# Designed miniproteins, single chains, continued (2), part 59

Each design is a single chain, and the fold is of that chain. pLDDT is the mean over its residues in the fold that is shown.

## One batch from the design tools (miniprotein)

Design m6036
Fold by ESMFold2-Fast:
Structure m6036 (fold): chain A 78 residues (1-78)
Amino acid sequence: SQAAVREAIRAGDLAGALRLAVQAGLSGEQLIEMLREEGRDSMADVLERLLAAGYSLRELAAMSPEELDRLGVRVVLA
């Protein structure tokens, strides 16, 4: 549900939010909007860059929090 996605966002759990968004059938654009609504602008910026780089929500949702963090740092520094 969208409520579960928002709970993960508020907790700062990007990996959980990605997994729950895929389960809820949300698009990357919808998840970015939810991140910005919840005041998680830095997370929204990282996700936007990852999607622009060609990653899908399903690919990102399969990553561990550690893998996702490393990937986010790489995209920001590129």
Scores: mean pLDDT 81

Design m6037
Fold by ESMFold2-Fast:
Structure m6037 (fold): chain A 85 residues (1-85)
Amino acid sequence: SRADLLALAGEMARLMRQSGVPESAIQDMVVLATDPSLSQKERLIGMAKRMVELNLPREVQERLLALAKRVMSPDIVAALEEILS
């Protein structure tokens, strides 16, 4: 549902804030994640590359992957894991 997607986005944003990610960077990632001109795969690849660029702690990356695995197809999850390795 839309409520479930908003809850997931909120949890991801909260996790990034707890990790010291600037609000502007979190907002950029939310915009990327919801960009209707991009495919779901393109949005997720873009977000994964941004997480690497921001040098997020391993524990944060692992938790974001766990959240992704709940709502994403296995091929997208595999692509995300490859970028974060």
Scores: mean pLDDT 71

Design m6038
Fold by ESMFold2-Fast:
Structure m6038 (fold): chain A 64 residues (1-64)
Amino acid sequence: ADAALTATRREGAELLKKALEESTKLNIQGFRDPSKREKLGLEGAKIVQEATAEVKAALAAARA
């Protein structure tokens, strides 16, 4: 088993969890205010995309 890859996956899971929590808070705010729903949804999606890209890059580096 690759210990470095396993550690990177754990760190990535925590980073993604925080990004998803932030995105969820923004989506709930958008649900309460429909006029801001699209803007807040896009902002939340961007946070998750950035976290996902960082995790993928770290996993690729750990696997190399």
Scores: mean pLDDT 79

Design m6039
Fold by ESMFold2-Fast:
Structure m6039 (fold): chain A 90 residues (1-90)
Amino acid sequence: SIKELAEKGKEVAELRIKLDELVKNKAPIEEIEKVAEEIIKKIKEMLGKEGEPYIEKMKEALKNKDFKTFLEIVDEALQIINDKIEELMK
């Protein structure tokens, strides 16, 4: 449903803000990784097969501790989700 997709998109946006704050504050890597994994899980649930290229890129960035690239990919995935919501509202 549009409502469920919008609610999950908001949850990912909130987690994205939290991840950025944790990285800036040099939080323990385990805490940063936990939030990153939760973002991956939620995006996978929202986009399914269409999300696979973004999920693979996010996993690679996370493996390399490249949180800047990770956040950029999350922003791209959130844009796709927003475009999908707008298309469904027509």
Scores: mean pLDDT 84

Design m6040
Fold by ESMFold2-Fast:
Structure m6040 (fold): chain A 104 residues (1-104)
Amino acid sequence: SEREKVLEVLRKLYEEAEKILWEMFEKSTPEQQAFILNTLFLIRYGVEQAEKEIEKNPEKAKEVALRLLDAVEFHLSYAAKIVNDEEALKKFQELVEKARKEIE
């Protein structure tokens, strides 16, 4: 179903974003690490809330997911800029764009 496809895209997006955030964490200062952990928490919370909303309103799955992608892109890009990781920034942009195309 469309709902199942959207949920699968969001799951893969989260898994890949989490991997990149942990790679950034390993090479970051303690202050940067705190910021990365806050970003990880925000992304996790956002995905969980979107999944709950999609389960309640399957007909809005695409709308909910696309709005989540806008928020995820903002938070991930901001984290990459704060730690000055250009490679992570590019990966996050590509990851979100791929997810957006798969949902649309």
Scores: mean pLDDT 89

Design m6041
Fold by ESMFold2-Fast:
Structure m6041 (fold): chain A 110 residues (1-110)
Amino acid sequence: STNEKLKQLSLKFQNLSQKSSNEDLKEVLLRLSAQLEFISKKGVSKLKEGEVELLENHLELLKETALKEEDQDLKQEISNALEELSNIVKDYAPKLAQKALEVSEELKQN
């Protein structure tokens, strides 16, 4: 199910946070993990507009912190996780899906 995929993605972001030596990036990844776990329990179909906007703002902060990451393998793994997020939420929150994909692409180019 979509909710189970979000739960697995939450765990993926939590694991990615343990690979970073950058405390700001670690905190942002852990916060994103917690938000995705909350959504997976609540149900993705119950996402409110304000919750989508908050997540989009959080993805912008993730972009700013991840662009400073020197570990290219970690940066690529974060990019891949964001593509997965985009694919999972595209039918429920297309604006969030677009933002996740844009951040993913920017991380791959830098």
Scores: mean pLDDT 87

Design m6042
Fold by ESMFold2-Fast:
Structure m6042 (fold): chain A 56 residues (1-56)
Amino acid sequence: PIVRATVHVPSSGPDTVGLREGELAEVLEEVDEEHWLVENERGTGLVPKSSLEVVE
């Protein structure tokens, strides 16, 4: 599914990307109950599910 960041999410590490508020990403995996692995043109990142809304 495609998700949108509802707030700014900083990167979780040096090899990952964060999301800007309003940025779109594709969900690759639900890693745990609170975090999803997402991907966009900039790379992959682990982001809090509470910071995302599903748009597709």
Scores: mean pLDDT 77

Design m6043
Fold by ESMFold2-Fast:
Structure m6043 (fold): chain A 63 residues (1-63)
Amino acid sequence: HVERAKEAVRAGDVEAANRHLLAVVALHPDPEIRALASEAARAANAGDQERALEYLDRLEKAL
């Protein structure tokens, strides 16, 4: 799911990125995972692709 979220962010598909991030949070009810996913979603919704990918890399490392 994190890799699918990264693909969506690179494609500019914010809706797909949000769906994949929600799936990650649903499978991993860890506060750190939730916080990183929330920051990635916030950056993606703001159009900040670079920051969104930074948080997604951190999320991938936390999994």
Scores: mean pLDDT 79

Design m6044
Fold by ESMFold2-Fast:
Structure m6044 (fold): chain A 89 residues (1-89)
Amino acid sequence: KAPSKEELELLEKALEEVDKLFKELTSKAKKLLNEKDYDKLDELFEETQQRIDAIRQELEDAGLSDGLLQKFAEHIKELSEKTIEEIVK
């Protein structure tokens, strides 16, 4: 069964929100690494993970299909890999 327009809109908003989170994470993490503020860096990663988990839970609670939840998870994986690459440069 094709996803509803509502389900697709919820996924799109979630993907936009995580894109913003990872952009902010990359910027802030680079600054904290330059400052050698590892305690704040750890806190930043923890807060980012908690927000990602909350977004995932919102999508699950909204009844999104496994296929759409997998697309969300794959997007998170790609952003995580890209963020690590950018931070370690």
Scores: mean pLDDT 83

Design m6045
Fold by ESMFold2-Fast:
Structure m6045 (fold): chain A 71 residues (1-71)
Amino acid sequence: LEEEAKRLKEEYERLKEEAETLKNEYDALVDVGEDLNRSAIEQVRAEYEELEARAKELGEKYQELERKLKA
């Protein structure tokens, strides 16, 4: 359980870092000009949302294991 929690935490943190990188790219594109970069903005946003959803799923599994370990 502890080893599984550690693995899930590491995967979650990696996905969070990737999502943060995509969010920064999204913010930069929006700052330059939403109308000029709409297609690129939508693509980056979709990738960000996909990674965020995966991170959320892993985070929920990690928290469930952490709760059991602390019980």
Scores: mean pLDDT 74

Design m6046
Fold by ESMFold2-Fast:
Structure m6046 (fold): chain A 78 residues (1-78)
Amino acid sequence: LKEETLKKIRELLEKAGVSEEAVEKAVKMAENLLNQYKNVTEVHLQIFKKELVEELGVPEETAEKVVELVRETIEKLK
């Protein structure tokens, strides 16, 4: 489940033209959130979206899809 989500996130970011360095950073951030799923709040997800857009240059629409995949996966892990 976690590995499948991380693969989908990588594919989404690559398809959106995000650099390989930024893709790897985003995937690591998502992996950290999934590993800490019991402690992740909506605030953490909003911070993640902001970092994707502002620091990593991810288009807002793509960032929203990435955050939604993480949210859905966390719900399935709970």
Scores: mean pLDDT 83

Design m6047
Fold by ESMFold2-Fast:
Structure m6047 (fold): chain A 83 residues (1-83)
Amino acid sequence: SIEELAKELKEKVETLTLEELEKDENVQRILQEHPALVALLREEIRRHPEDYKYLAELARRLFPDESDESRIKLVAYLLLKEK
């Protein structure tokens, strides 16, 4: 569910470092293959940095061909990068 995905996002933001997420192979691949979609997601993170449910749902829409695990790691990376 989106509620569970939002909870997983919160847990990753609280437990993982920027360096660990930056080295993730799927995060690196998405940043390289989809820079325009990443820019859209980053702008929404700047506007709604605490709305984990909204950001998880948005990541599903922007990256339909990715796994939820990869989507959540990408959002966590961008959230930590903006701090």
Scores: mean pLDDT 88

Design m6048
Fold by ESMFold2-Fast:
Structure m6048 (fold): chain A 63 residues (1-63)
Amino acid sequence: MKVELIVEFKENIDPSKIVPAGKVEKLSDKKYKIIVDLSRFSEVEANLKKAGAKIIEEKILEE
């Protein structure tokens, strides 16, 4: 099971350094789509929030 996140950063940050094991796609300036395994979701969410990211959307995939 995977989680899809849409996140927005206030600063220019490389999200691949925050989520090295996830799939990262740039949607617009400072907005990214991130897909991670559900087992890693809590750690990824905590790291994104520490980096100043706002989580806009959260979806569970493959149910």
Scores: mean pLDDT 74

Design m6049
Fold by ESMFold2-Fast:
Structure m6049 (fold): chain A 81 residues (1-81)
Amino acid sequence: AEELAKWAIENKDELLEVAKRNPLLARYIVRELTNAAESLKDLKLKAEVYRIAADVAESAGLTNEAERLRKQAEEIEKKLK
């Protein structure tokens, strides 16, 4: 989970390109990133993964999903000082 999260952060631009070209694969990527984020105890890393999942969803035209994921990231970020 943590290794996947760090990989996603480092490869965000590639994930966004894939999402734009293949919206069905983007849904799968969002699900995998969301599952990884839910298992993370590091709140900063968790928030970053939710933001990447939101950006992937937005790139695929999944606007409602992207908004939901951004709100989750914001709620986590409120716990960080």
Scores: mean pLDDT 81

Design m6050
Fold by ESMFold2-Fast:
Structure m6050 (fold): chain A 62 residues (1-62)
Amino acid sequence: GGPNHAAGAATMALAGGGNAAAAEASRKFWEQGGDGKAARDATLAGGGNEGAAASAGFMAQL
């Protein structure tokens, strides 16, 4: 994904109860050519809920 997808993944990680480190990790996965699976995994690892992880992953479909 592009920069907008990276920002969106970070926002979803935070919205789902994840911390700033989880948001940063999700952003970096997208910036480095990561996919929705990587964004989901980063969101969950940072304490985000399943809904936030699913939302971050759906951005990969754009």
Scores: mean pLDDT 63

Design m6051
Fold by ESMFold2-Fast:
Structure m6051 (fold): chain A 59 residues (1-59)
Amino acid sequence: MEIKKKAVERGRERAKAYSEATGRPLTEDLVASFAAGEYMRETKSKEAPFSEFKKLLEE
């Protein structure tokens, strides 16, 4: 849980920065994509659990 929570927080920050820099709307899909990427970097995992993070953000 802690690692995923940290990944969501960092992913949200990166998604917000990306949205502001590019003018793209900040969506939960965008946040989940960045969160999955942060989780992969933190855990050195081969797969990004995008669907898990999207579900967490929708709850």
Scores: mean pLDDT 74

Design m6052
Fold by ESMFold2-Fast:
Structure m6052 (fold): chain A 77 residues (1-77)
Amino acid sequence: SSTTERVARHELERLIEELERALAARDVAGAQKLLNVHGLTLEDVRRFLEELRRALEEGDLEGAVALVQRVRKRYGG
């Protein structure tokens, strides 16, 4: 529903802000914890979160930052 999509987008925007702060601090564990708390259902968002989690599991902080910035540009402006 439209309401579910708006809630998921709002949660994604908050998640992006929190992830940007964690990644700026190089806090991989904090970033992974944020992903586990936010249960987003949009397919594109879910795929983004899976790719981000994979990058964090591999210790690819540069890739994780690039993914977050790419999604922020798409949804945040």
Scores: mean pLDDT 67

Design m6053
Fold by ESMFold2-Fast:
Structure m6053 (fold): chain A 60 residues (1-60)
Amino acid sequence: SKVTSFEIEVDREKRTVTLTITYSDGSKETRTFTAEDDFDFEVAEALALIEKGLALSIQK
């Protein structure tokens, strides 16, 4: 299915990064990255941004 929107939610207090992808059929896919420390949290944030960028690059 084609991707229609992306949403990234960063929660510094809980150390979580949530990526929500919405598809043209109205379905949603959610991925959550949880970190134990600040370094892991920054890595999780970077990974979420990379996944968003890759999905956008293949959308038609």
Scores: mean pLDDT 69

Design m6054
Fold by ESMFold2-Fast:
Structure m6054 (fold): chain A 58 residues (1-58)
Amino acid sequence: EIEKEVKELAAKNGGRLTKKQALELADKYGADRTELMKEADKNGGRMTVAQALKILKK
């Protein structure tokens, strides 16, 4: 379950995914790494669960 894995990883970092964690999830689930990198840049290399899931679930 991609949603559970994203939420679990974010919980370890105070509710946000790091860019590195998001990219590893993208590789695992075949999502767009470039979109994840663009979103992470807005937050200094982090993103919320909701932002990550929008991209990872595509």
Scores: mean pLDDT 77

Design m6055
Fold by ESMFold2-Fast:
Structure m6055 (fold): chain A 85 residues (1-85)
Amino acid sequence: SRAALEAAHRRFEELAARYREELLKLAKEITGDEEVAEEVVTFALFVMFGATFDESLSDEEIVELAKETLEREAKRFVEREEKRK
């Protein structure tokens, strides 16, 4: 419904505004690469947006899902770069 879409969009905007800086800092700490960190954060925010449509998830659970996704993808980048040595 339109109301559900509008609610999910507002929820996403509020969470993204609140947590984007924290997610970016975490991604930079794991990857050591600012460009890759921004890409990983963009992906984590995409997952966060999808999760905002699930009314059964709390804001805390959505943020944790985004952090888990970010850490997984950032660590995969580091592992790929290590194998290229």
Scores: mean pLDDT 86

Design m6056
Fold by ESMFold2-Fast:
Structure m6056 (fold): chain A 108 residues (1-108)
Amino acid sequence: MSLLEQRRRAREEIIAATADWPEHLRRVVEIAAEVVVELAEERGLSLEEYRDIMYTLMGEVTEAEARIRRGEELSPLEIADMIVERVRDGSEALREAALRIRERIAAS
């Protein structure tokens, strides 16, 4: 499958899997999906590296969803700040993706 086809499919699967999540959390997921694709294209990341970054970021967003479900109030920017902190010891590409996600959320 091409990277473009994988991008379209991954976005559709994420949207379907998160359809019942709060709107602001879905917004974070959509931004994350866009950022990781852009980073993969810019840096020539392999499909495996792309998936590893996406699964790591989705794991952190899933933790934020679990906290919201328990009654915590988390803004999109607080979720982004949490992701940046949680991936600080990760790969350069993962850290860059988290920072770009935060910047886009802060700009919206």
Scores: mean pLDDT 78

Design m6057
Fold by ESMFold2-Fast:
Structure m6057 (fold): chain A 69 residues (1-69)
Amino acid sequence: SQAARLRHLLADVDDNKQQLDESIQRLEELAEKEPSRKDELEKQIERLRKEKRTADAIRDALARQLRAL
């Protein structure tokens, strides 16, 4: 069903967002422990935050579609 497909896609996006959050947290902790790498790590964190914003937009669109069913 359309609802089952949308729920599957939502679960995939939520899993992806969790992985991104965990990666961001690890890099933030590493940046605090290794100040010499802070600039490099902050660039990686910014990239992951941009990916998370894209995932948030996709999640919101899928959630709206599911509510409309």
Scores: mean pLDDT 89

Design m6058
Fold by ESMFold2-Fast:
Structure m6058 (fold): chain A 107 residues (1-107)
Amino acid sequence: SLEEQRRKVVEAYRVLLEALRLARERKMDAEEIEALLSEEQKEALAYLEELRRRIAEELRKEGASDMEEMEERVAERIIEELGLDPESQELLREMVRRLREARRAAG
């Protein structure tokens, strides 16, 4: 159902946002963070990965060439397709913003 899709996507973005926080503040690597995830959280992330892959392919066919903007464009397409509420929209946009900050800090 659409409601189940929304729930899984929102949970996955919450997990990603927390993972970015743990990597930055506690210097945890990807393997350490993965070990903390529940089975339900891993299923939500797998669902989001498949959805993001599909949307990214659609965006590339539409002429999107900037890989740095791809994550923002994918999040906005998910917001539109699933009709996410304002709170969920802010969550997705915050994760994209934090991911950009993390990449900037690593470069």
Scores: mean pLDDT 82

Design m6059
Fold by ESMFold2-Fast:
Structure m6059 (fold): chain A 67 residues (1-67)
Amino acid sequence: AAAAVREQNYAIGVELQRLGLELEAAGVPAAERAARLVAKHAELLERYGWPAVHVTAPPPEPAPPAP
């Protein structure tokens, strides 16, 4: 289990590093590069079936209704 998670993290890291280097070589601006890397990371998490709990800082919950 832990080993499989490490291998998946490694594979995700390699894919993101490759994309990052390709975007840098293509001269993509840092902001656009960051946005593409975030999108690719989300895609890879979906591909590996990782639940949202594996993502740092889950989206904020809606505020409870006022009394």
Scores: mean pLDDT 69

Design m6060
Fold by ESMFold2-Fast:
Structure m6060 (fold): chain A 96 residues (1-96)
Amino acid sequence: LAAALAEIERLGERAVEAARRGDFEGARRLLDELERVADAALAAARTPEEAREIAELVLREYLRILRAAEEAGAPRELILYLIGAILRAIGVLLDL
């Protein structure tokens, strides 16, 4: 769990930095990697508490990336992708 949470935070920070510098393709690739790591971590979660911790962290990182992308003037496609990712993370939390 701890290693997966650390990797999610690292990928989120890198995606925020990419978005802030206008590297929206880099931000999207980091988001795709973050989603893969998060999905694997959720599938490996042993308790509802572990799954909740992962989903809450993922939601926080997506919200941070969305804010950075909006402030940097990201393309609508990236904004919509992030909104979709946020809604999916909320759905996971509601099912827990």
Scores: mean pLDDT 86

Design m6061
Fold by ESMFold2-Fast:
Structure m6061 (fold): chain A 76 residues (1-76)
Amino acid sequence: MQVRPGDILRIDVGAPQVRPGDEVLKNGELIGRVAAVSETTAYVLVTVDTQLEVGETLEIRRRDGSVVPAKILAID
């Protein structure tokens, strides 16, 4: 489905693997940033127009440059 700036994703990775401000990438392109984290899930604020699907895996780029895969659980 098409997502727009301001849409929220819920992803299947939480603290401490990801932190607020971490970059969210699709195919190497920045699509959003982690806005909030819980123990097991995080919320991503989308910053661009793109196509995303529930169950799709995104890349979370941490401040140290390491990448953590995360699956989209929901799009709000």
Scores: mean pLDDT 84

Design m6062
Fold by ESMFold2-Fast:
Structure m6062 (fold): chain A 72 residues (1-72)
Amino acid sequence: MPVRLTPQDIENVKQGLLDLGVSEKIAELTGEELRRLSEQRKPVSFVTRVVNAALNSETEEELRKKLKEIEK
């Protein structure tokens, strides 16, 4: 099933990541990727992979590398 996220859904995910101690920069990058996944009609499993990548990344560079692997 293709993912459908509203701007509010994306903001809620970003806030949840911040509440869990994720940096503002990683939360912003995650929100942008979730918006892209929704626009490209990617499966819901891609959302889970992106959120897990954000939670397991300490730097923006590390997150960008993980996101590239998800796009394959």
Scores: mean pLDDT 78

Design m6063
Fold by ESMFold2-Fast:
Structure m6063 (fold): chain A 65 residues (1-65)
Amino acid sequence: SAAEREAYRLTLLKAIFYFEEGNWEQARKLLTEAGVLSPAEIDKIKTLSQLLSAIARARQKKREG
C-alpha cells in the first residue's frame, strides 16, 4: 500500500539520518528491523557510501524477485 511504501521510505531516511549523526547502533537496528539489510551486511558497513551502496543493491534485488 501507499502507507507501507511511505513507512519504508521514512525508515530509510531515519536510518541515514542516525548514521550521519553518528548514532550507528540505532541506524543498524532500524535497517535490520525493517528487513532492508541482514545483520551480516550491516556489520560490513563503516561509511555512508557503503550504506547507500548496500541499500541500492537491496532495492535492485527486490525488483528482480
Scores: mean pLDDT 74

Design m6064
Fold by ESMFold2-Fast:
Structure m6064 (fold): chain A 92 residues (1-92)
Amino acid sequence: LKEKKEELLERIEEYAKRAAEILPEITPQLEAIVEQVREGAKDEKNGPSLLAQAFQQAVALAEQADGLSPEAGKEVRKLALAIAEGASALSG
């Protein structure tokens, strides 16, 4: 269980890192999203809310990034999907 949670966090960080490499100007937004995911993973009561918020931020960022670089937008969309699909495992 702990190993699966760590694997999901690593994947989320990897997608964020790849997006930042393609489009460095969105790095602060990516770091904020990743930090919110880490906080959500540690909080049993507010975790689902924090992860839902991180997902919404990632979706909005993916749309912005897609307008600047479709490649960066694709990586941010993978980040958003990983957050959504991992939400239950990350918050439990």
Scores: mean pLDDT 80

Design m6065
Fold by ESMFold2-Fast:
Structure m6065 (fold): chain A 54 residues (1-54)
Amino acid sequence: SVEEKVTEAVLELQKEGIYPTSEQIMEATKFALQKGESVTVEDIKNYIKELMKK
């Protein structure tokens, strides 16, 4: 599911020493749901990293 992909993206980022905020996770979840089942874990990870640059 899309939600499982978001969870996996967050866990992978944490393994890299990156800890997204709850707000960043919520925004990434909205992004992933908007893209639908074709979204990848890598798409979600990259989106979170872009949110953190702002």
Scores: mean pLDDT 84

Design m6066
Fold by ESMFold2-Fast:
Structure m6066 (fold): chain A 66 residues (1-66)
Amino acid sequence: MEELLEELVEKGLLTEEQKEELLARYPEVREAIAAFLESLGVTDPEKIEAVAELVFEYDVLYEANK
């Protein structure tokens, strides 16, 4: 996750400030994904973290491409 944000900053698609703002939002994304997955019966912390990272990465790519 952090590596993706760093690459986007290096390529000029994100500013360092935008990277910090997105990283600050990650805990909220993780919490929302955890609640959603737990509602489906998925309680494995590793699976929750992996899905949260993927959702966050897609959100970051969407913002960078806009």
Scores: mean pLDDT 76

Design m6067
Fold by ESMFold2-Fast:
Structure m6067 (fold): chain A 107 residues (1-107)
Amino acid sequence: MDKALELLDQAIKKSDDLAQLLAADPRVPQELVDDAQALSDAVQAMRDAVGKGDISSARQQSTRITGIIIRMIGEMTQSDLPADLQEQINQKLTEVIRLVQKAMDEL
């Protein structure tokens, strides 16, 4: 339990950092900015569910997080964003999903 919360706290920091990065860049489509915020909200909701011992809700939020990440990757590949920015977004999304998956393994 404690290790899962630690991993989710790290995922929250990474998702918040991504949301701030996307919101600060005027080249980023609003849809991608909104989904980065939804990702941060979903990671926080998963952390809250784990903290309450609600494993069913935590699993539901994990599924939602995966769906948001897949959507963001699709939005990014359809965008005219510079390759360097796309790589940075992909790396941050990969870090978030890895932390979320590790947290699920600790439940």
Scores: mean pLDDT 88

Design m6068
Fold by ESMFold2-Fast:
Structure m6068 (fold): chain A 106 residues (1-106)
Amino acid sequence: KEEEIEHYRRLAERYEEAARVFEDGLKKTQEYVDKGDVEKATEAAIEAFERAAELVPEHRDYWEKQKEIVKKLADDGEKVVRTVQGGLEEARSLAEFYRKKAEELA
């Protein structure tokens, strides 16, 4: 039980760190879109998903899928921003889920 609680608490912390990466990524992506630099916006979005894959490798398949979506949307800055926002919402949702799971086991 103690080991399982610690595992979920650490997993929640890593998703919270991924959420901070997406908050920074969202700001950078929006700034580049506002400047008309969709290529740099796309690069910033890809970097955010790659960093999330490093922080939470257990969710790598999801992060990689979203990265491929960003690559397909590279001509549409608003959709690139929306995809990064989706990454942020996913990271926050899973952080809350694992936090609750750790609390329920305590």
Scores: mean pLDDT 88

Design m6069
Fold by ESMFold2-Fast:
Structure m6069 (fold): chain A 61 residues (1-61)
Amino acid sequence: LSPEQRALLARLDALLARARAQAAPPEVIELIEGLRRQVLEDPERLEAVRAAADLLEAALA
């Protein structure tokens, strides 16, 4: 994995933990898991994943 992929996966893992701790809806958990899959399967679209992670971090703050 690239350093950018590792950094995004770490951020998404932290978001998953936060969402679960807050008892977020299943749709939010599924969204974060989908973003993790996108980081692994579509490394050319990391910018979109990063933008989504930024929005999720703000929402779960």
Scores: mean pLDDT 83

Design m6070
Fold by ESMFold2-Fast:
Structure m6070 (fold): chain A 99 residues (1-99)
Amino acid sequence: SAEELVEEAKKIIEKMKKEGKITNQDLTRIFGLARDLLLQGRDEEALKILKEVMELVKDNPEAQKQVAGMAEDLSEVARRLGRPETAEELEKLAQEIKK
């Protein structure tokens, strides 16, 4: 089902790109999918999804704040799961979006 989580995240990202609309609901769903990927040990896929979302929101300050917060929350999840390298990468993503 990790492959199904990745496919669902791709569908949400493509929908937001096609519609030109970024919603809190879609961002929250992507956050949930990324968290589930971390819980399944699929850290690389979770990071890839979040990097794609960061690119999508680069010109939207309100969405950037939400994505930064989501990345910080996932960093805490990764840290509690004993994956400090993934936590550090998520913290770097959160800091990069704030620039």
Scores: mean pLDDT 84

Design m6071
Fold by ESMFold2-Fast:
Formats: structure tokens, sequence, C-alpha cells
Structure m6071 (fold): chain A 86 residues (1-86)
């Protein structure tokens, strides 16, 4: 899934930025490197957020569920997936 891959890219970049900060805490070089890593991710995060919201709304319409009910179902379903993969 393209969205899953993009989300994984965001997580990997956050981990890379964390490693840079850990290796060179308080340096201008580390701050610059973090900005270079995170900057390109902002449009990706916006796109993923927009697609997630659209998919959520489409799902709500199909199931006749309220927004609150859908959020609870999505959270429960995600927890089950994580538990099964462990």
Amino acid sequence: DEDQRRWEEVLRAVEEASEVLTAHPGTDEAHRRVAEIVGPLLPVMQELSARYEQERLDRLKAQGLSQEEQVELDREEERRRIEEER
C-alpha cells in the first residue's frame, strides 16, 4: 500500500533525525540535518492525513456509523492487528 509505505518513510526519517540528535546533541549541524530530513515529509504527511480522512468519511457513509463510533472501531482494529503481528 502506497500510504503505508509513505507512513513507513515518515517513521524511518523520524528515527534517522533522532539518531542525528543523539550523536550530535546541541550542534548547528545536527539541527540542520534534522530540518533536511523532516522538511520533505511535511507535504507527505499532509497527503496521508487527507487520504486517511477521506477514506474514514467514505467508510462512515457506507456503514451508517457516527464519527465517534468509527474512531473507536479503527482504534480497536489497529490494536488487534498489532497484537496479531507480535
Scores: mean pLDDT 70

